# Designs tried in a protein design run: designed miniproteins, single chains. Part 18

Each design is a single chain, and the fold is of that chain. pLDDT is the mean over its residues in the fold that is shown.

## One batch from the design tools (miniprotein)

Design m637
Fold by ESMFold2-Fast:
Structure m637 (fold): chain A 74 residues (1-74)
Amino acid sequence: KEELIKKANEYLKKTTQYIGEVIRKKSREEAAELSKKVKELVDEANRYIQQGDYEKALSKYEEAYNLAKKALES
């Protein structure tokens, strides 16, 4: 339980950092689209937490992290 929460927080922290870098290195428009998609994934992850499905929640946080990372790398 604590390990999954720690991992989720690390994904959120890095995702937020990558969105900030996308604003600086790409464009505000790309950052806005990324932020919207990340918010949808985070909201979905939070619903899984409410259901007690921590594994699915972690998967959605990881998807948000990978999406932000890919946007920065592209």
Scores: mean pLDDT 80

Design m638
Fold by ESMFold2-Fast:
Structure m638 (fold): chain A 60 residues (1-60)
Amino acid sequence: SDAKEKEREALTKQLKAVNDELKALLAKPHPTPEEVERAKALLDQGNAIAKQQLKLDREL
């Protein structure tokens, strides 16, 4: 359905943004404690989005 298609598109865009920021942070040789916490939050967010994408695909 259109609603499921839009949800899939939104999740794809959100996951890309999370992964781009995470990769930039992980490329830093000497991250600050704040950057480490940000990277952890982004990893958790990325995993949650990926899990939601898999669930959505199974429900279609």
Scores: mean pLDDT 84

Design m639
Fold by ESMFold2-Fast:
Structure m639 (fold): chain A 75 residues (1-75)
Amino acid sequence: FRYASEEARKKLLEAVELAKEGRLEEAFKTAYDALHNLSGMSESLARILAKRLVELAKKDPEKAEEAVRNLAFDV
């Protein structure tokens, strides 16, 4: 995350907005790309976390945005 934290965070926030719009497939792909390709997270972990972020954004967008903020600092 140190090398891609700003771009990864930007893409994860974009994924949260896509999920709020009901564009769940695009939200998942955007979150997965941010976690795996921009942040170097393994495919398995990126898939699990991308799915969790999309579900969280669907249920509670404010908590999803907070999770993205914390992820940028915790990894």
Scores: mean pLDDT 75

Design m640
Fold by ESMFold2-Fast:
Structure m640 (fold): chain A 60 residues (1-60)
Amino acid sequence: KPFLAKALVDVPKTGPDDLALRAGDTVLVLERIDENLVRAQSLSTGEVGIVPSRYLEKIE
C-alpha cells in the first residue's frame, strides 16, 4: 500500500534512477525495492525515483 513519508535529510541525485530530495520534502512511497531502497514520487516536483528508506520517515 502506498504511503506518505518525509525526507529527513537533503538527498543528492547520484545516479540516473535516483530521486533528489530536500530535507522536509514529502514523498509518496510507491513500492519497496528491497530492505534498504524504495521507489517514491516527490510531491514537490512530481519526479519518481529510488531513495534509501533510511532517509525517510513515514507520515501515514
Scores: mean pLDDT 82

Design m641
Fold by ESMFold2-Fast:
Structure m641 (fold): chain A 107 residues (1-107)
Amino acid sequence: MESLIEEEEKKAKELLEETIKEIEAASSVEEVVEVLEKTKEKLEDISNPSLVKQISQAVIKAVLQYFDVPVAANETDVKYEDFSKLPKPVQEALVDLMIFVSDKLVK
């Protein structure tokens, strides 16, 4: 039982590290959108809602930082208003990710 929790936490950490690297390596808005869509698919494999929330928040923060949107140090919750500074396709992909995470937390 404990080994299963540790395995899921390791999988979540690897997913987060890979996703942040892919965002930082993105050369176009389209590549950032593709990373966000791929992240949603990978999050379906994580059953722990807390880990899903942590990964999604960290990914959203990484996207905001990629587009030079200021995010307060140690801020755990991202404000929706900050998304207005992003390109429309990225805003739509982030909203889709947030809806997906919300649905998974309720189910």
Scores: mean pLDDT 73

Design m642
Fold by ESMFold2-Fast:
Structure m642 (fold): chain A 82 residues (1-82)
Amino acid sequence: MGVFILQHAARHHAEQGDLAAAISNLEQLAKLGEESRAYYELGRIYAREGDYEQAIEALEKALELNPDNVRARDLLKELKEK
Protein backbone atom coordinates (compact mmCIF):
# COMPACT_ATOMS: atom_id res chain seq x y z
CA MET A 1 0.00 0.00 0.00
CA GLY A 2 2.65 2.59 0.98
CA VAL A 3 4.75 1.95 -2.15
CA PHE A 4 1.80 2.84 -4.43
CA ILE A 5 1.16 6.07 -2.52
CA LEU A 6 4.81 7.15 -2.93
CA GLN A 7 4.79 6.21 -6.63
CA HIS A 8 1.58 8.22 -7.18
CA ALA A 9 3.02 11.21 -5.26
CA ALA A 10 6.24 11.07 -7.32
CA ARG A 11 4.26 11.13 -10.60
CA HIS A 12 2.13 14.02 -9.34
CA HIS A 13 5.20 16.09 -8.36
CA ALA A 14 6.89 15.34 -11.71
CA GLU A 15 3.79 16.52 -13.62
CA GLN A 16 3.98 19.83 -11.73
CA GLY A 17 7.72 20.22 -12.49
CA ASP A 18 8.81 19.45 -8.92
CA LEU A 19 11.48 16.96 -9.97
CA ALA A 20 13.39 17.07 -6.65
CA ALA A 21 10.30 16.02 -4.65
CA ALA A 22 9.52 13.29 -7.20
CA ILE A 23 13.07 11.90 -6.91
CA SER A 24 12.90 11.97 -3.10
CA ASN A 25 9.61 10.01 -3.10
CA LEU A 26 11.03 7.41 -5.51
CA GLU A 27 14.17 6.98 -3.39
CA GLN A 28 11.89 6.23 -0.43
CA LEU A 29 9.97 3.74 -2.62
CA ALA A 30 13.29 1.99 -3.37
CA LYS A 31 13.95 1.63 0.37
CA LEU A 32 10.62 -0.23 0.69
CA GLY A 33 11.90 -3.06 -1.56
CA GLU A 34 10.56 -1.84 -4.92
CA GLU A 35 13.99 -0.78 -6.19
CA SER A 36 13.65 -1.83 -9.86
CA ARG A 37 10.23 -0.16 -10.21
CA ALA A 38 11.46 2.98 -8.45
CA TYR A 39 14.47 3.30 -10.78
CA TYR A 40 12.26 2.72 -13.82
CA GLU A 41 9.90 5.54 -12.72
CA LEU A 42 12.93 7.76 -12.01
CA GLY A 43 14.23 7.07 -15.53
CA ARG A 44 10.86 8.10 -17.00
CA ILE A 45 10.92 11.37 -15.05
CA TYR A 46 14.47 12.23 -16.20
CA ALA A 47 13.50 11.40 -19.81
CA ARG A 48 10.47 13.74 -19.60
CA GLU A 49 12.75 16.53 -18.30
CA GLY A 50 15.19 15.89 -21.19
CA ASP A 51 17.97 14.62 -18.92
CA TYR A 52 18.67 11.55 -21.04
CA GLU A 53 22.02 10.76 -19.41
CA GLN A 54 20.44 10.45 -15.94
CA ALA A 55 17.45 8.62 -17.44
CA ILE A 56 19.77 6.00 -19.01
CA GLU A 57 21.64 5.53 -15.70
CA ALA A 58 18.38 5.03 -13.77
CA LEU A 59 17.02 2.56 -16.35
CA GLU A 60 20.28 0.57 -16.37
CA LYS A 61 20.03 0.34 -12.57
CA ALA A 62 16.42 -0.87 -12.87
CA LEU A 63 17.57 -3.65 -15.24
CA GLU A 64 20.49 -4.61 -12.95
CA LEU A 65 17.92 -5.13 -10.16
CA ASN A 66 15.32 -6.84 -12.38
CA PRO A 67 16.50 -8.02 -15.85
CA ASP A 68 12.88 -8.96 -16.69
CA ASN A 69 11.71 -5.33 -16.47
CA VAL A 70 10.57 -5.12 -20.11
CA ARG A 71 9.44 -1.48 -19.83
CA ALA A 72 12.84 -0.33 -18.53
CA ARG A 73 14.60 -2.31 -21.28
CA ASP A 74 12.41 -0.86 -24.04
CA LEU A 75 12.73 2.74 -22.81
CA LEU A 76 16.50 2.35 -22.40
CA LYS A 77 16.82 1.17 -26.04
CA GLU A 78 14.80 4.19 -27.23
CA LEU A 79 17.01 6.64 -25.31
CA LYS A 80 20.28 5.04 -26.49
CA GLU A 81 19.10 5.37 -30.11
CA LYS A 82 18.88 9.16 -29.68
Scores: mean pLDDT 71

Design m643
Fold by ESMFold2-Fast:
Structure m643 (fold): chain A 86 residues (1-86)
Amino acid sequence: MTLVITLKGASAEQKEAYRAYARELEARGYDVTVEEEGDTLTITIKGASVELETGEVLRAIGLGLDGAEVKIEFSGDTTTITITFG
């Protein structure tokens, strides 16, 4: 299973928190790719379990997601979580 987390409109502090989370997942043995283009940060996690679904991701980051919009999409073996900060 592949989990993709896409951040849009995130602040520098929010991006760094998600990069720290990506590094934690790499330390746990997941295959993690981080890509940044402008205000968009994309984290791709291969070998993700059901434990890495939206609830755990949001809790593990420890961010105040006040005003953020979360969209979850399923396509085959891929779950995509898009977080838009306003």
Scores: mean pLDDT 72

Design m644
Fold by ESMFold2-Fast:
Formats: structure tokens, sequence, C-alpha cells
Structure m644 (fold): chain A 59 residues (1-59)
């Protein structure tokens, strides 16, 4: 159980990092709207990962 939650949290963090990089690339191209959307998605993934990590630590 704990290991499964940690694995899912790690996956979400990796997805968040990737979205953050894509947001940075969009900003370099001057696409501020796309960058903002990608950054918001990255935040959502990071928050979900943190929730799963917190649940794993309870167990």
Amino acid sequence: MVEKLKKEADKLYSESVKLGQESSEALKKGDTETAKKLFEKAKEKSMKGNELRHEADKL
C-alpha cells in the first residue's frame, strides 16, 4: 500500500516537472497564455502528489 502511494506521488511529481519545462519553453516563445495553462497543470499535479505522499506517511 505505502509503496504504491509513493510510486504514484513520484509519477505525479515527474509529470509536474515536465509540464513546468513545457511552460518555460512556451514563455521563451512568447506564448504567455499557454505557459500559464501548463504552469497551472503542473501545480495541480504537484499538489496531488503531495496529498498522496502525506497519505503514505500516515501508514
Scores: mean pLDDT 80

Design m645
Fold by ESMFold2-Fast:
Structure m645 (fold): chain A 91 residues (1-91)
Amino acid sequence: MLKVDESLSKEELIEKLEEALKRFDELRQQVLELAGPLSPQDQQRLAEADEQEKKLIEEWKKLSKEDLSKRVEAVETLVELLQEEIERLRK
């Protein structure tokens, strides 16, 4: 499990969270390109998820420093798992 630096300010944790989410979205797009095109229903669900992610980022900015740190760790862990999955698919 990844550890986020607890010495970071709340603003710095928000920046890390936004960067990790951006990396996650880029890797998710790579997985989708390898898997093939989505159905129209799944495309609509993705669009709704993108709108929900915008709301979640705003809500997460209101979290305590400790809770925000845990969210950053969780997203960074998901990024690592997605990178590993992409590597397996390319082998």
Scores: mean pLDDT 72

Design m646
Fold by ESMFold2-Fast:
Parts: sequence; structure tokens; C-alpha cells
Structure m646 (fold): chain A 73 residues (1-73)
Amino acid sequence: SIEEGKKLWQEYMAGMFGENGEGVAGTVAPNLATEVDEATLREMLRNPERYGLPELGLSEEQIEAIVAYIMSL
């Protein structure tokens, strides 16, 4: 659900990318809501190490919940 995706985003990703994927001022983190398409977001969440992120341990269901949340913005 979108609500579940928001909670997962806040727990794992919001500290690096902002609560709505808007990016963090003064960093090189992309604005995920505007600069990253759905397929790229899924790839980043499935293979975070490839993108310089720590391993997140997310299931496919959790990844889809996060994608649904971000793409709903």
C-alpha cells in the first residue's frame, strides 16, 4: 500500500533522499520524484550497492510498496 511504502521510505531512504524523494539540499542525491523513472527506482531498491547505497534487505513486496508511494507523488 502507499501508506506502507511511505513508512518503509521514512525508515530506510528518507535520511538520504528526503521524505518525498525530493533530494537533500547540498548533496548529489537525485530528486527521485522527478529525475528517476519507475524502473530505475526499482533497480536502486533491488540493487542498492550498485548505486553506492548500503544493502537494505528489502523484499520485492516492500520494494513495490516504496515504488507505489514515490510514483504517487
Scores: mean pLDDT 67

Design m648
Fold by ESMFold2-Fast:
Structure m648 (fold): chain A 73 residues (1-73)
Amino acid sequence: MDPVVEELFKEAEELIKKAEELVRKNPDKESRELLEEAKRYLELAKKSGVPEALIYLEKAIKLAEEVIERLEK
């Protein structure tokens, strides 16, 4: 696997895990929907090759970060 793609997978998985923990403690409908979309993009990235995997990982990371920012405010 490309080292850049591998690092992005690790980042996406870690951010999604953090977002899941925050949603579990503070359930919010919009944050849950964003988290589910982030998980969907991560799954698409796992099934895709480069360059599509990079696009999906970027979307997953951005959505997970939005959930974290929303719930940590």
Scores: mean pLDDT 82

Design m649
Fold by ESMFold2-Fast:
Structure m649 (fold): chain A 61 residues (1-61)
Amino acid sequence: MKIVKWEGVKGPDDAITVSNLDELKELAKKYDVEKFYVGKDADTRYITLANSLGIEVVKVD
């Protein structure tokens, strides 16, 4: 399974960085994405999209 993080967000060293929601959608089509790391101030749209794709959202400081 793959772990993804938003651009500029702290996450695991092996996480794939994405800078837009379309990149997240494409990764979810190709890979089994387990977790998406976002900042605490992340827009609800990021959370809603990740949940719709079956991805766990992890908020970081």
Scores: mean pLDDT 79

Design m650
Fold by ESMFold2-Fast:
Structure m650 (fold): chain A 66 residues (1-66)
Amino acid sequence: MTEEELKERLMREHGLSRETVDNIIAAAKTLLASGFSREEVVQMLVRDAGLSREDAEEVVDLAESL
């Protein structure tokens, strides 16, 4: 999945603004760069951003690939 495809899906399925989705991806990338594990970032996205585990894992996959 491309970054744009994931962003459009999150906006559509969760009713999030593009700015909010961009901030979620940026936050995931920052947390990974700060030494948090993949699982810790997934758990934070599920709790703080209200994402499903599947969506949170896709955000982390994208953040790791950027």
Scores: mean pLDDT 80

Design m653
Fold by ESMFold2-Fast:
Structure m653 (fold): chain A 76 residues (1-76)
Amino acid sequence: MAEKLLQEALERARPYIEKAGEALEKGDKKAALEYARKALDVLEAALPELEAADPELAARVRATLAEERELLDALE
């Protein structure tokens, strides 16, 4: 089930998202961006399996991840 693959990917990304939030609270922008990129890398790594299971869901996730990566790149 494609939703389960996405949920597993989100669970793998969650520690990085939490660490990014902690870094932002401490004013460590560099660490926050590094953890945010790690979270996106984890989610992007799940896209091929997600695409095989549900191409429409994978397309929506890919579009969202691309937007988020553009935002992070703009913060460099």
Scores: mean pLDDT 82

Design m654
Fold by ESMFold2-Fast:
Structure m654 (fold): chain A 100 residues (1-100)
Amino acid sequence: ALQVTLSPKSQTVKAGDSVTITCTVTGGKPGSTYRVNLFAKNTETGEERFLGSGVVKEGESVTFTISGLEEGKTYELYCKATDLETGETAVGEPTTVTVV
């Protein structure tokens, strides 16, 4: 089955620092191309924000570098992969980012 994994599992950053997240797509159809969208969910409000997208093949990774997360907030960052041919989607287990 199609899977997305995020690394690192968690991180704490200072306000104004960049956050780097790598999303890896596995278990899909060999040779398929996937759009990977990165989102941040504010854990207090439930608000979701789109942060960026990339395109990968099955078994490949995309790395996102993010800034502008708010001081004193905790976010769940997650990747959603969509097969560009079939429309099949998968969402990875979120990584936690705490901004101090």
Scores: mean pLDDT 83

Design m655
Fold by ESMFold2-Fast:
Structure m655 (fold): chain A 69 residues (1-69)
Amino acid sequence: MSEEFREMVQKALEAAKAGNVDEAIKLLEEAIRKYRDEPGVAQLGKAYEALKNGDVETAIKWLEKALEL
């Protein structure tokens, strides 16, 4: 993945871990829109859906998986 995409995923992960769910959602919306062709975008989509459903733990797991690609 690109360094810029990785940085955005890391920021979203940090926001989610800090309980800043609205910021994490905003970062994921921007990353998915801007980097739609990057490997790991599907995992970001899953994290986004989890955050929208209030499942922060599941979102964190998907973001960690995206960073392993």
Scores: mean pLDDT 81

Design m656
Fold by ESMFold2-Fast:
Structure m656 (fold): chain A 74 residues (1-74)
Amino acid sequence: SELEEKIKKLIEEAEKAVKEGDWEKAREKAKEVAEVVLEKLKQDPSASQQDIQTVENGLEFIENAEELSKLPPP
């Protein structure tokens, strides 16, 4: 639950940054979320290499996604 709450707060901060037009800050907060998830997965003995790779790929996408601000809402 602590991990879930931490991720939720980081997402809320990212959403606030997006609403304020601060896409750089939004990207930084998204990266922090992915880093927290990656650390937790590495500490979980039931986590698969596939799960770890998925989060690492997400981090790479966040860092390199020049078009992220142009994505339509879900």
Scores: mean pLDDT 71

Design m657
Fold by ESMFold2-Fast:
Structure m657 (fold): chain A 85 residues (1-85)
Amino acid sequence: MEELAKQQEELSKLTSEYMKLRKEADEAIKNGDTEALKKVKERLEELSVQLDELIEKIKDPRLKTSAEQLKTQARNLVEELDKYL
């Protein structure tokens, strides 16, 4: 019970970080800021590692699916950014 609540909080935190990185990426693309895009990409790769660690600990199928979806979104954003780098 306590473990599940902590995992939900961690996923919520990672989701918020992803949304922030997406906005930073959109602004960097708009401005042609290649250095900002590189930093966003590095942070997205760190986020993917944290999501992998979280996914390994999650036993709840619904929460695990949500975490895997977020990881897919982060990977897709990295691939999008590579087109500008």
Scores: mean pLDDT 86

Design m658
Fold by ESMFold2-Fast:
Structure m658 (fold): chain A 68 residues (1-68)
Amino acid sequence: MADMTDYLNAFAEADKDGDGRISIEEMRKVLESLGENPTLEEIRSYDKDGDGYIDVDEFVRLAESLIS
């Protein structure tokens, strides 16, 4: 099973600007690379600002829900 370290490493790899944010599409690709198949709507539910980006805190919450 992928653990939190695997998720955080995949996030860091997708975060090309190093600003602690990735797009919803990049988030979906990260999760698909880890064997998950979330919908864009599910990922978007963690985008509390509605700006189309997921920050690392929101990513951790999503990853914890998938690991549980």
Scores: mean pLDDT 73

Design m659
Fold by ESMFold2-Fast:
Structure m659 (fold): chain A 65 residues (1-65)
Amino acid sequence: MKKLTEEEVEEVKKLYEELEAQGVSAEEAVRKVAKYLEKKGYIELDENDSIEEIVDKIVLAMTNL
């Protein structure tokens, strides 16, 4: 998976805040953020991924391990 820059991490945080302000649930916000990162090529989503696995993929992209 590709790693996000510090600025991209801030954009992801803003996206979470905007989605919650729009009244989406935290779980739905996670799914929408994952789709955003998939479109940008930072993560790969599979049909078999649980919400926990999706969160892990987002965290790994953000932490640059």
Scores: mean pLDDT 74

Design m660
Fold by ESMFold2-Fast:
Formats: structure tokens, C-alpha cells, sequence
Structure m660 (fold): chain A 79 residues (1-79)
């Protein structure tokens, strides 16, 4: 995956990237529990990555919250 295409200061691009990863996790998950575990691991790593890239903590929290909501919506579709 070409990370150079993601502007880490642009919330829309970061959200689009995170949603694509969650879409992929959902596609390969065979159960709601497997998806939940994988999504939580991804969101934890993604939060750490955004902080290392210099994204402000408040913005990281907003992005992660939106991605968590997106993951919960996908989880409901798998149930």
C-alpha cells in the first residue's frame, strides 16, 4: 500500500485510509468476534502511528472515534 498518497494532516484522507483497512478486515473475518479483535488491534496501532506522525491528540481521538463507529456499523452487519 502506497502510504505517500495519505496526507496525515488531512482528516478526510486519513479516515478514507482507515475505512479501507476496516473494509479489508471485515472481508477476511469469518465471525463478528474475529472482526472485533482485528479491528481493535488495527485501531490501537493506527492511533499510535498518527501520534508518531505529529497529528494532534484531539484530532487523533476524533479520527479513531469515527473509525470505531464505522467498525461497529460493520460489526452489526456481520451479526
Amino acid sequence: MDAQKVDWTNEEEVLAFGKKVLDRIAAVSKSAEQFRAAAERFLTAFREELLRMGVPEEKVEEIVAKLKEYAEKKLAELE
Scores: mean pLDDT 78

Design m661
Fold by ESMFold2-Fast:
Structure m661 (fold): chain A 55 residues (1-55)
Amino acid sequence: MRAEEIAAQLSPKHAAVYRERLADPDASLREIAERVGVSVATVRSALRKARELAE
């Protein structure tokens, strides 16, 4: 599944997290959380959901 297709199926906050991961794949979960303005738990949830959609 393409990144844009995954992002389209996520909530706006989860899509923002996923796009940050794509822009900087070496970024830590904390760095992504700070950039998006969400908790680390939200980052973990967003990335898990994106991974499930990729299946």
Scores: mean pLDDT 79

Design m662
Fold by ESMFold2-Fast:
Structure m662 (fold): chain A 114 residues (1-114)
Amino acid sequence: SAVRAELERLVGPEIAAQILAALEGFHARKPVTVGGKVVYPSDKRSAIYEFLRALAELLGDRISEEVREMLELGEKVEELLRRVVGKTPEEINEDPSLLTLEDLLRLVRALLEG
């Protein structure tokens, strides 16, 4: 994958593999259907914020202290996501697959460029 190769170029193969594993775990948090009705678990509303905190930890000193604190605390996340990937935290939490691998690459680049 060209996207995977570019991610490895930006952060190295070890961190890239961990970021990709985090995205796969995030994508596994899909809505469940119970009795023909789509139900979203209440904890799912925090899923994108949990993902971004994991991303901050993985990127470490590669990002500025301001960016790291923003991601760890979940501050200005809606502004960041709207600017970089054109999607809201609510949309992504409702359908985790909306955060594509291409979106993740754009997000990592934006965070590294600070």
Scores: mean pLDDT 75

Design m663
Fold by ESMFold2-Fast:
Structure m663 (fold): chain A 60 residues (1-60)
Amino acid sequence: EEFEKDIAELREAVREMLRAQGLTDEEIDRAVAHVENLVKRGEFDPRALTAALRAQLAAR
């Protein structure tokens, strides 16, 4: 997938997961901004990060 699409999908996944787990809109917004910033800096591959988040949640 395109990098932009991967980032958008990651952001949506993060928002929905955190909201479902009871985090506030402010906390979710901070987390999304943090994740997107790290990805845009080249710190993480958005696809790998999405997979890691899903794996962590599945392991719960």
Scores: mean pLDDT 73

Design m664
Fold by ESMFold2-Fast:
Structure m664 (fold): chain A 59 residues (1-59)
Amino acid sequence: DKKRKEVLIAASVEMLRLGIRFADTPAQLQALRRRIDELEKEGASPEEVAALREELDRR
């Protein structure tokens, strides 16, 4: 269901924000960047994707 997918994407975005905050290795940061790319393909909002990339780029 489209609505269920949107809810799961929103949950994934929140989990990624936490992951970016707690990441402490280059490998973790690279994995998070790949996850953001996959979320964009899954239909996450461009605003949420941009915010996640900006947070990751500060690390």
Scores: mean pLDDT 79

Design m665
Fold by ESMFold2-Fast:
Structure m665 (fold): chain A 68 residues (1-68)
Amino acid sequence: SALLEDIVASFVAWVRRELERDNSRLTPEQVAALAAMLRDLLRNDYHASEADVEAAVARFRAELERLA
């Protein structure tokens, strides 16, 4: 879904800006917490299917690894 891809991209962009502002790196615990937040957002607010949620979370985790 283009909408879910846009949501993931926006969340990644926000995380990148926060890391740049603080000159910091993501810990594994922070990655897990952010992934859980995205999963809950997609399920509860966007009513996405479990397949779409897991695909979006996988893409999000991969993008966060590129920021590390």
Scores: mean pLDDT 82

Design m666
Fold by ESMFold2-Fast:
Structure m666 (fold): chain A 63 residues (1-63)
Amino acid sequence: SDLKGLLQAALKALEEKDYEKAIALLNQAGEQGVDLASEAAYAVHNKDYEKAKELLKKALEKL
């Protein structure tokens, strides 16, 4: 899968409130060089889901 696919799957997981899946997908994208995805994962850990979605949308716009 390309990075866009990972980020889209992470966004869907956040919308479905599957936070464990969202963190796993965001960490995978972060390890592949998407710094905003790592920042979004940190926001999910802090239960700041609005910030996580905003960061994830910004990451998608840059791809």
Scores: mean pLDDT 85

Design m667
Fold by ESMFold2-Fast:
Structure m667 (fold): chain A 75 residues (1-75)
Amino acid sequence: MREKLEKEVEKLEEQIRKQPSARNETLLGLKLAELGEFEKAIEYLERAIEIARKQGDEISESLARMALSVVKLSQ
């Protein structure tokens, strides 16, 4: 439901403000895409890629890139 999804977005935003992570930025991007907020979703997914690259986390980078591609192709 939209209401539940909006609440999940708020929780992820709070977690990201306290400690940015590729995982949380990717999850937030995907939730924003489900809400139809594609521009914000792309922004957070691009940030997730940058964070993962800085940390050398190839798995998180690949997941964020795949999510970004799916979101861009959805519109």
Scores: mean pLDDT 82

Design m668
Fold by ESMFold2-Fast:
Structure m668 (fold): chain A 64 residues (1-64)
Amino acid sequence: SRADEALAQVKALDMSRPADRERAVDIILSLDDEDRNRVARELAATLSPEQAEAFQRLLVRRLT
């Protein structure tokens, strides 16, 4: 599915890198609401607490 393809793409990124975090957010925001919520949740579950916090801050900033 589109969500599974997006999840594979974001999991291939290095979430310690600012450029890769931006790319992950861009990929996630390109999805519909159902797929977006699923991919964001699945990605966050694979990250360290520090990486998850940085990702969440970036996602919120892009939505506001």
Scores: mean pLDDT 82

Design m669
Fold by ESMFold2-Fast:
Structure m669 (fold): chain A 56 residues (1-56)
Amino acid sequence: MSDEFREELRRELLEMGLSEREAQAIVAEADMLLSLGASKEEAIEEARRRAEEILK
């Protein structure tokens, strides 16, 4: 995963209200999904879904 993608996703998750630790965990999960063949869009959608789950 590119550093720019990681930073952009992390920033988005922090703006949603997640802690640094929560954002880091979700970014790591997104990276794993990409390594398993998921698209960037799929990884971002799953990350946002996980963030909403944590915040609710």
Scores: mean pLDDT 80

Design m670
Fold by ESMFold2-Fast:
Formats: sequence, C-alpha cells, structure tokens
Structure m670 (fold): chain A 61 residues (1-61)
Amino acid sequence: MAEAIREGLRVAAEFHGYMKDVLERAEAGDPEAQAELDNTVSRIQAMAEGGKAGSRALAAA
C-alpha cells in the first residue's frame, strides 16, 4: 500500500531528473536532446487528453 505511493514518487523524481538533463542539453544546442524534449511533450499531451482523441494520439505514442 505505502509501497505503491513510494514507487510513484520515486519514478516522478527520476523522470524530473532526466528531464532536467534533457533540458540542459537542449539549451546547450544538442539537437538530439531537443528532439527528445519535443517528443516527450507530445506524449505527455496525448496522455493528458485521456484518450478522448485516442485514435490520433495512439499513433503518436
């Protein structure tokens, strides 16, 4: 029970650290990091829409 919350917080913290690194590399002019950031934002937006536009969002995931 508490383990599920702990795991979720750990994953969120790891994701935050990863995205911070990607942002720093993109700001330094790394085109691969910029593409990764753009892709991640698109995936997050697709998930946030809760599959309401699911058929279109699924192909982009």
Scores: mean pLDDT 67

Design m671
Fold by ESMFold2-Fast:
Structure m671 (fold): chain A 97 residues (1-97)
Amino acid sequence: MYEEKLKEAEELAKSKDPKEREKAVLKLGEIISLAEERDEELPKEIQLRIVEILGKILKTETDPKVIELAKKLLEKIILYTDDEEVKEAAEKALKEL
C-alpha cells in the first residue's frame, strides 16, 4: 500500500501541471494520515523517501500553493517522527529553499 502510493506521488511530482504536483504532496500526506489512523508507525525507509520526494519538489517548484503544501507536510513530519535521522532530513529539506 504505502510503496504504491509513494510511486504514484513520485510520478505526479514530475508533472508539468502544478495541479498534478499538488496531488503528489497530498498523496504523501495521505500516507502519513493513514499510518496515524491505523496507530501504526511508518517504516523509517518510507518516511525518508517521503522527505526526499518533498525536498526534490521544493528545489524546482515555482507554484506558491505547492511550495506551501510541501513545507507544511515537512513541518508535520518533523512533529510526527520519532526518528532523529528523518527529522534532520526534513529540516535540511526546508533549509534548501
Scores: mean pLDDT 82

Design m672
Fold by ESMFold2-Fast:
Structure m672 (fold): chain A 110 residues (1-110)
Amino acid sequence: MEELREKGLEYLKKGLELYSELKYEEAIEYFEKAIEYFEKAKDNFNLGLAYLLLGAALAALKKYEEAIEYFEKAIEKFKEVIEKDPNNEEAKIYLHIAENAKKLAEEALK
């Protein structure tokens, strides 16, 4: 499990580097790879984070309907993390970020 999580984090980090370079299509490929590893690792926190970042990259490409779907997946994962550990303040912060990102994407779609 730890090895799968570490691999997921490597892909997530590479995706973030590409995102910061405005290479959104390439960032999405790395976020999708990160998602696969976090799913295998059963790491709901990092899976939520990967969904959030994939949604953000899709929104940057103006793919708002697809972005909303991934923001909803991120929200679900962060809620699962908080349900298991109500003291996880990081998960609460990312839940708020994901909820706000979804609202902004919905506004952009109107």
Scores: mean pLDDT 91

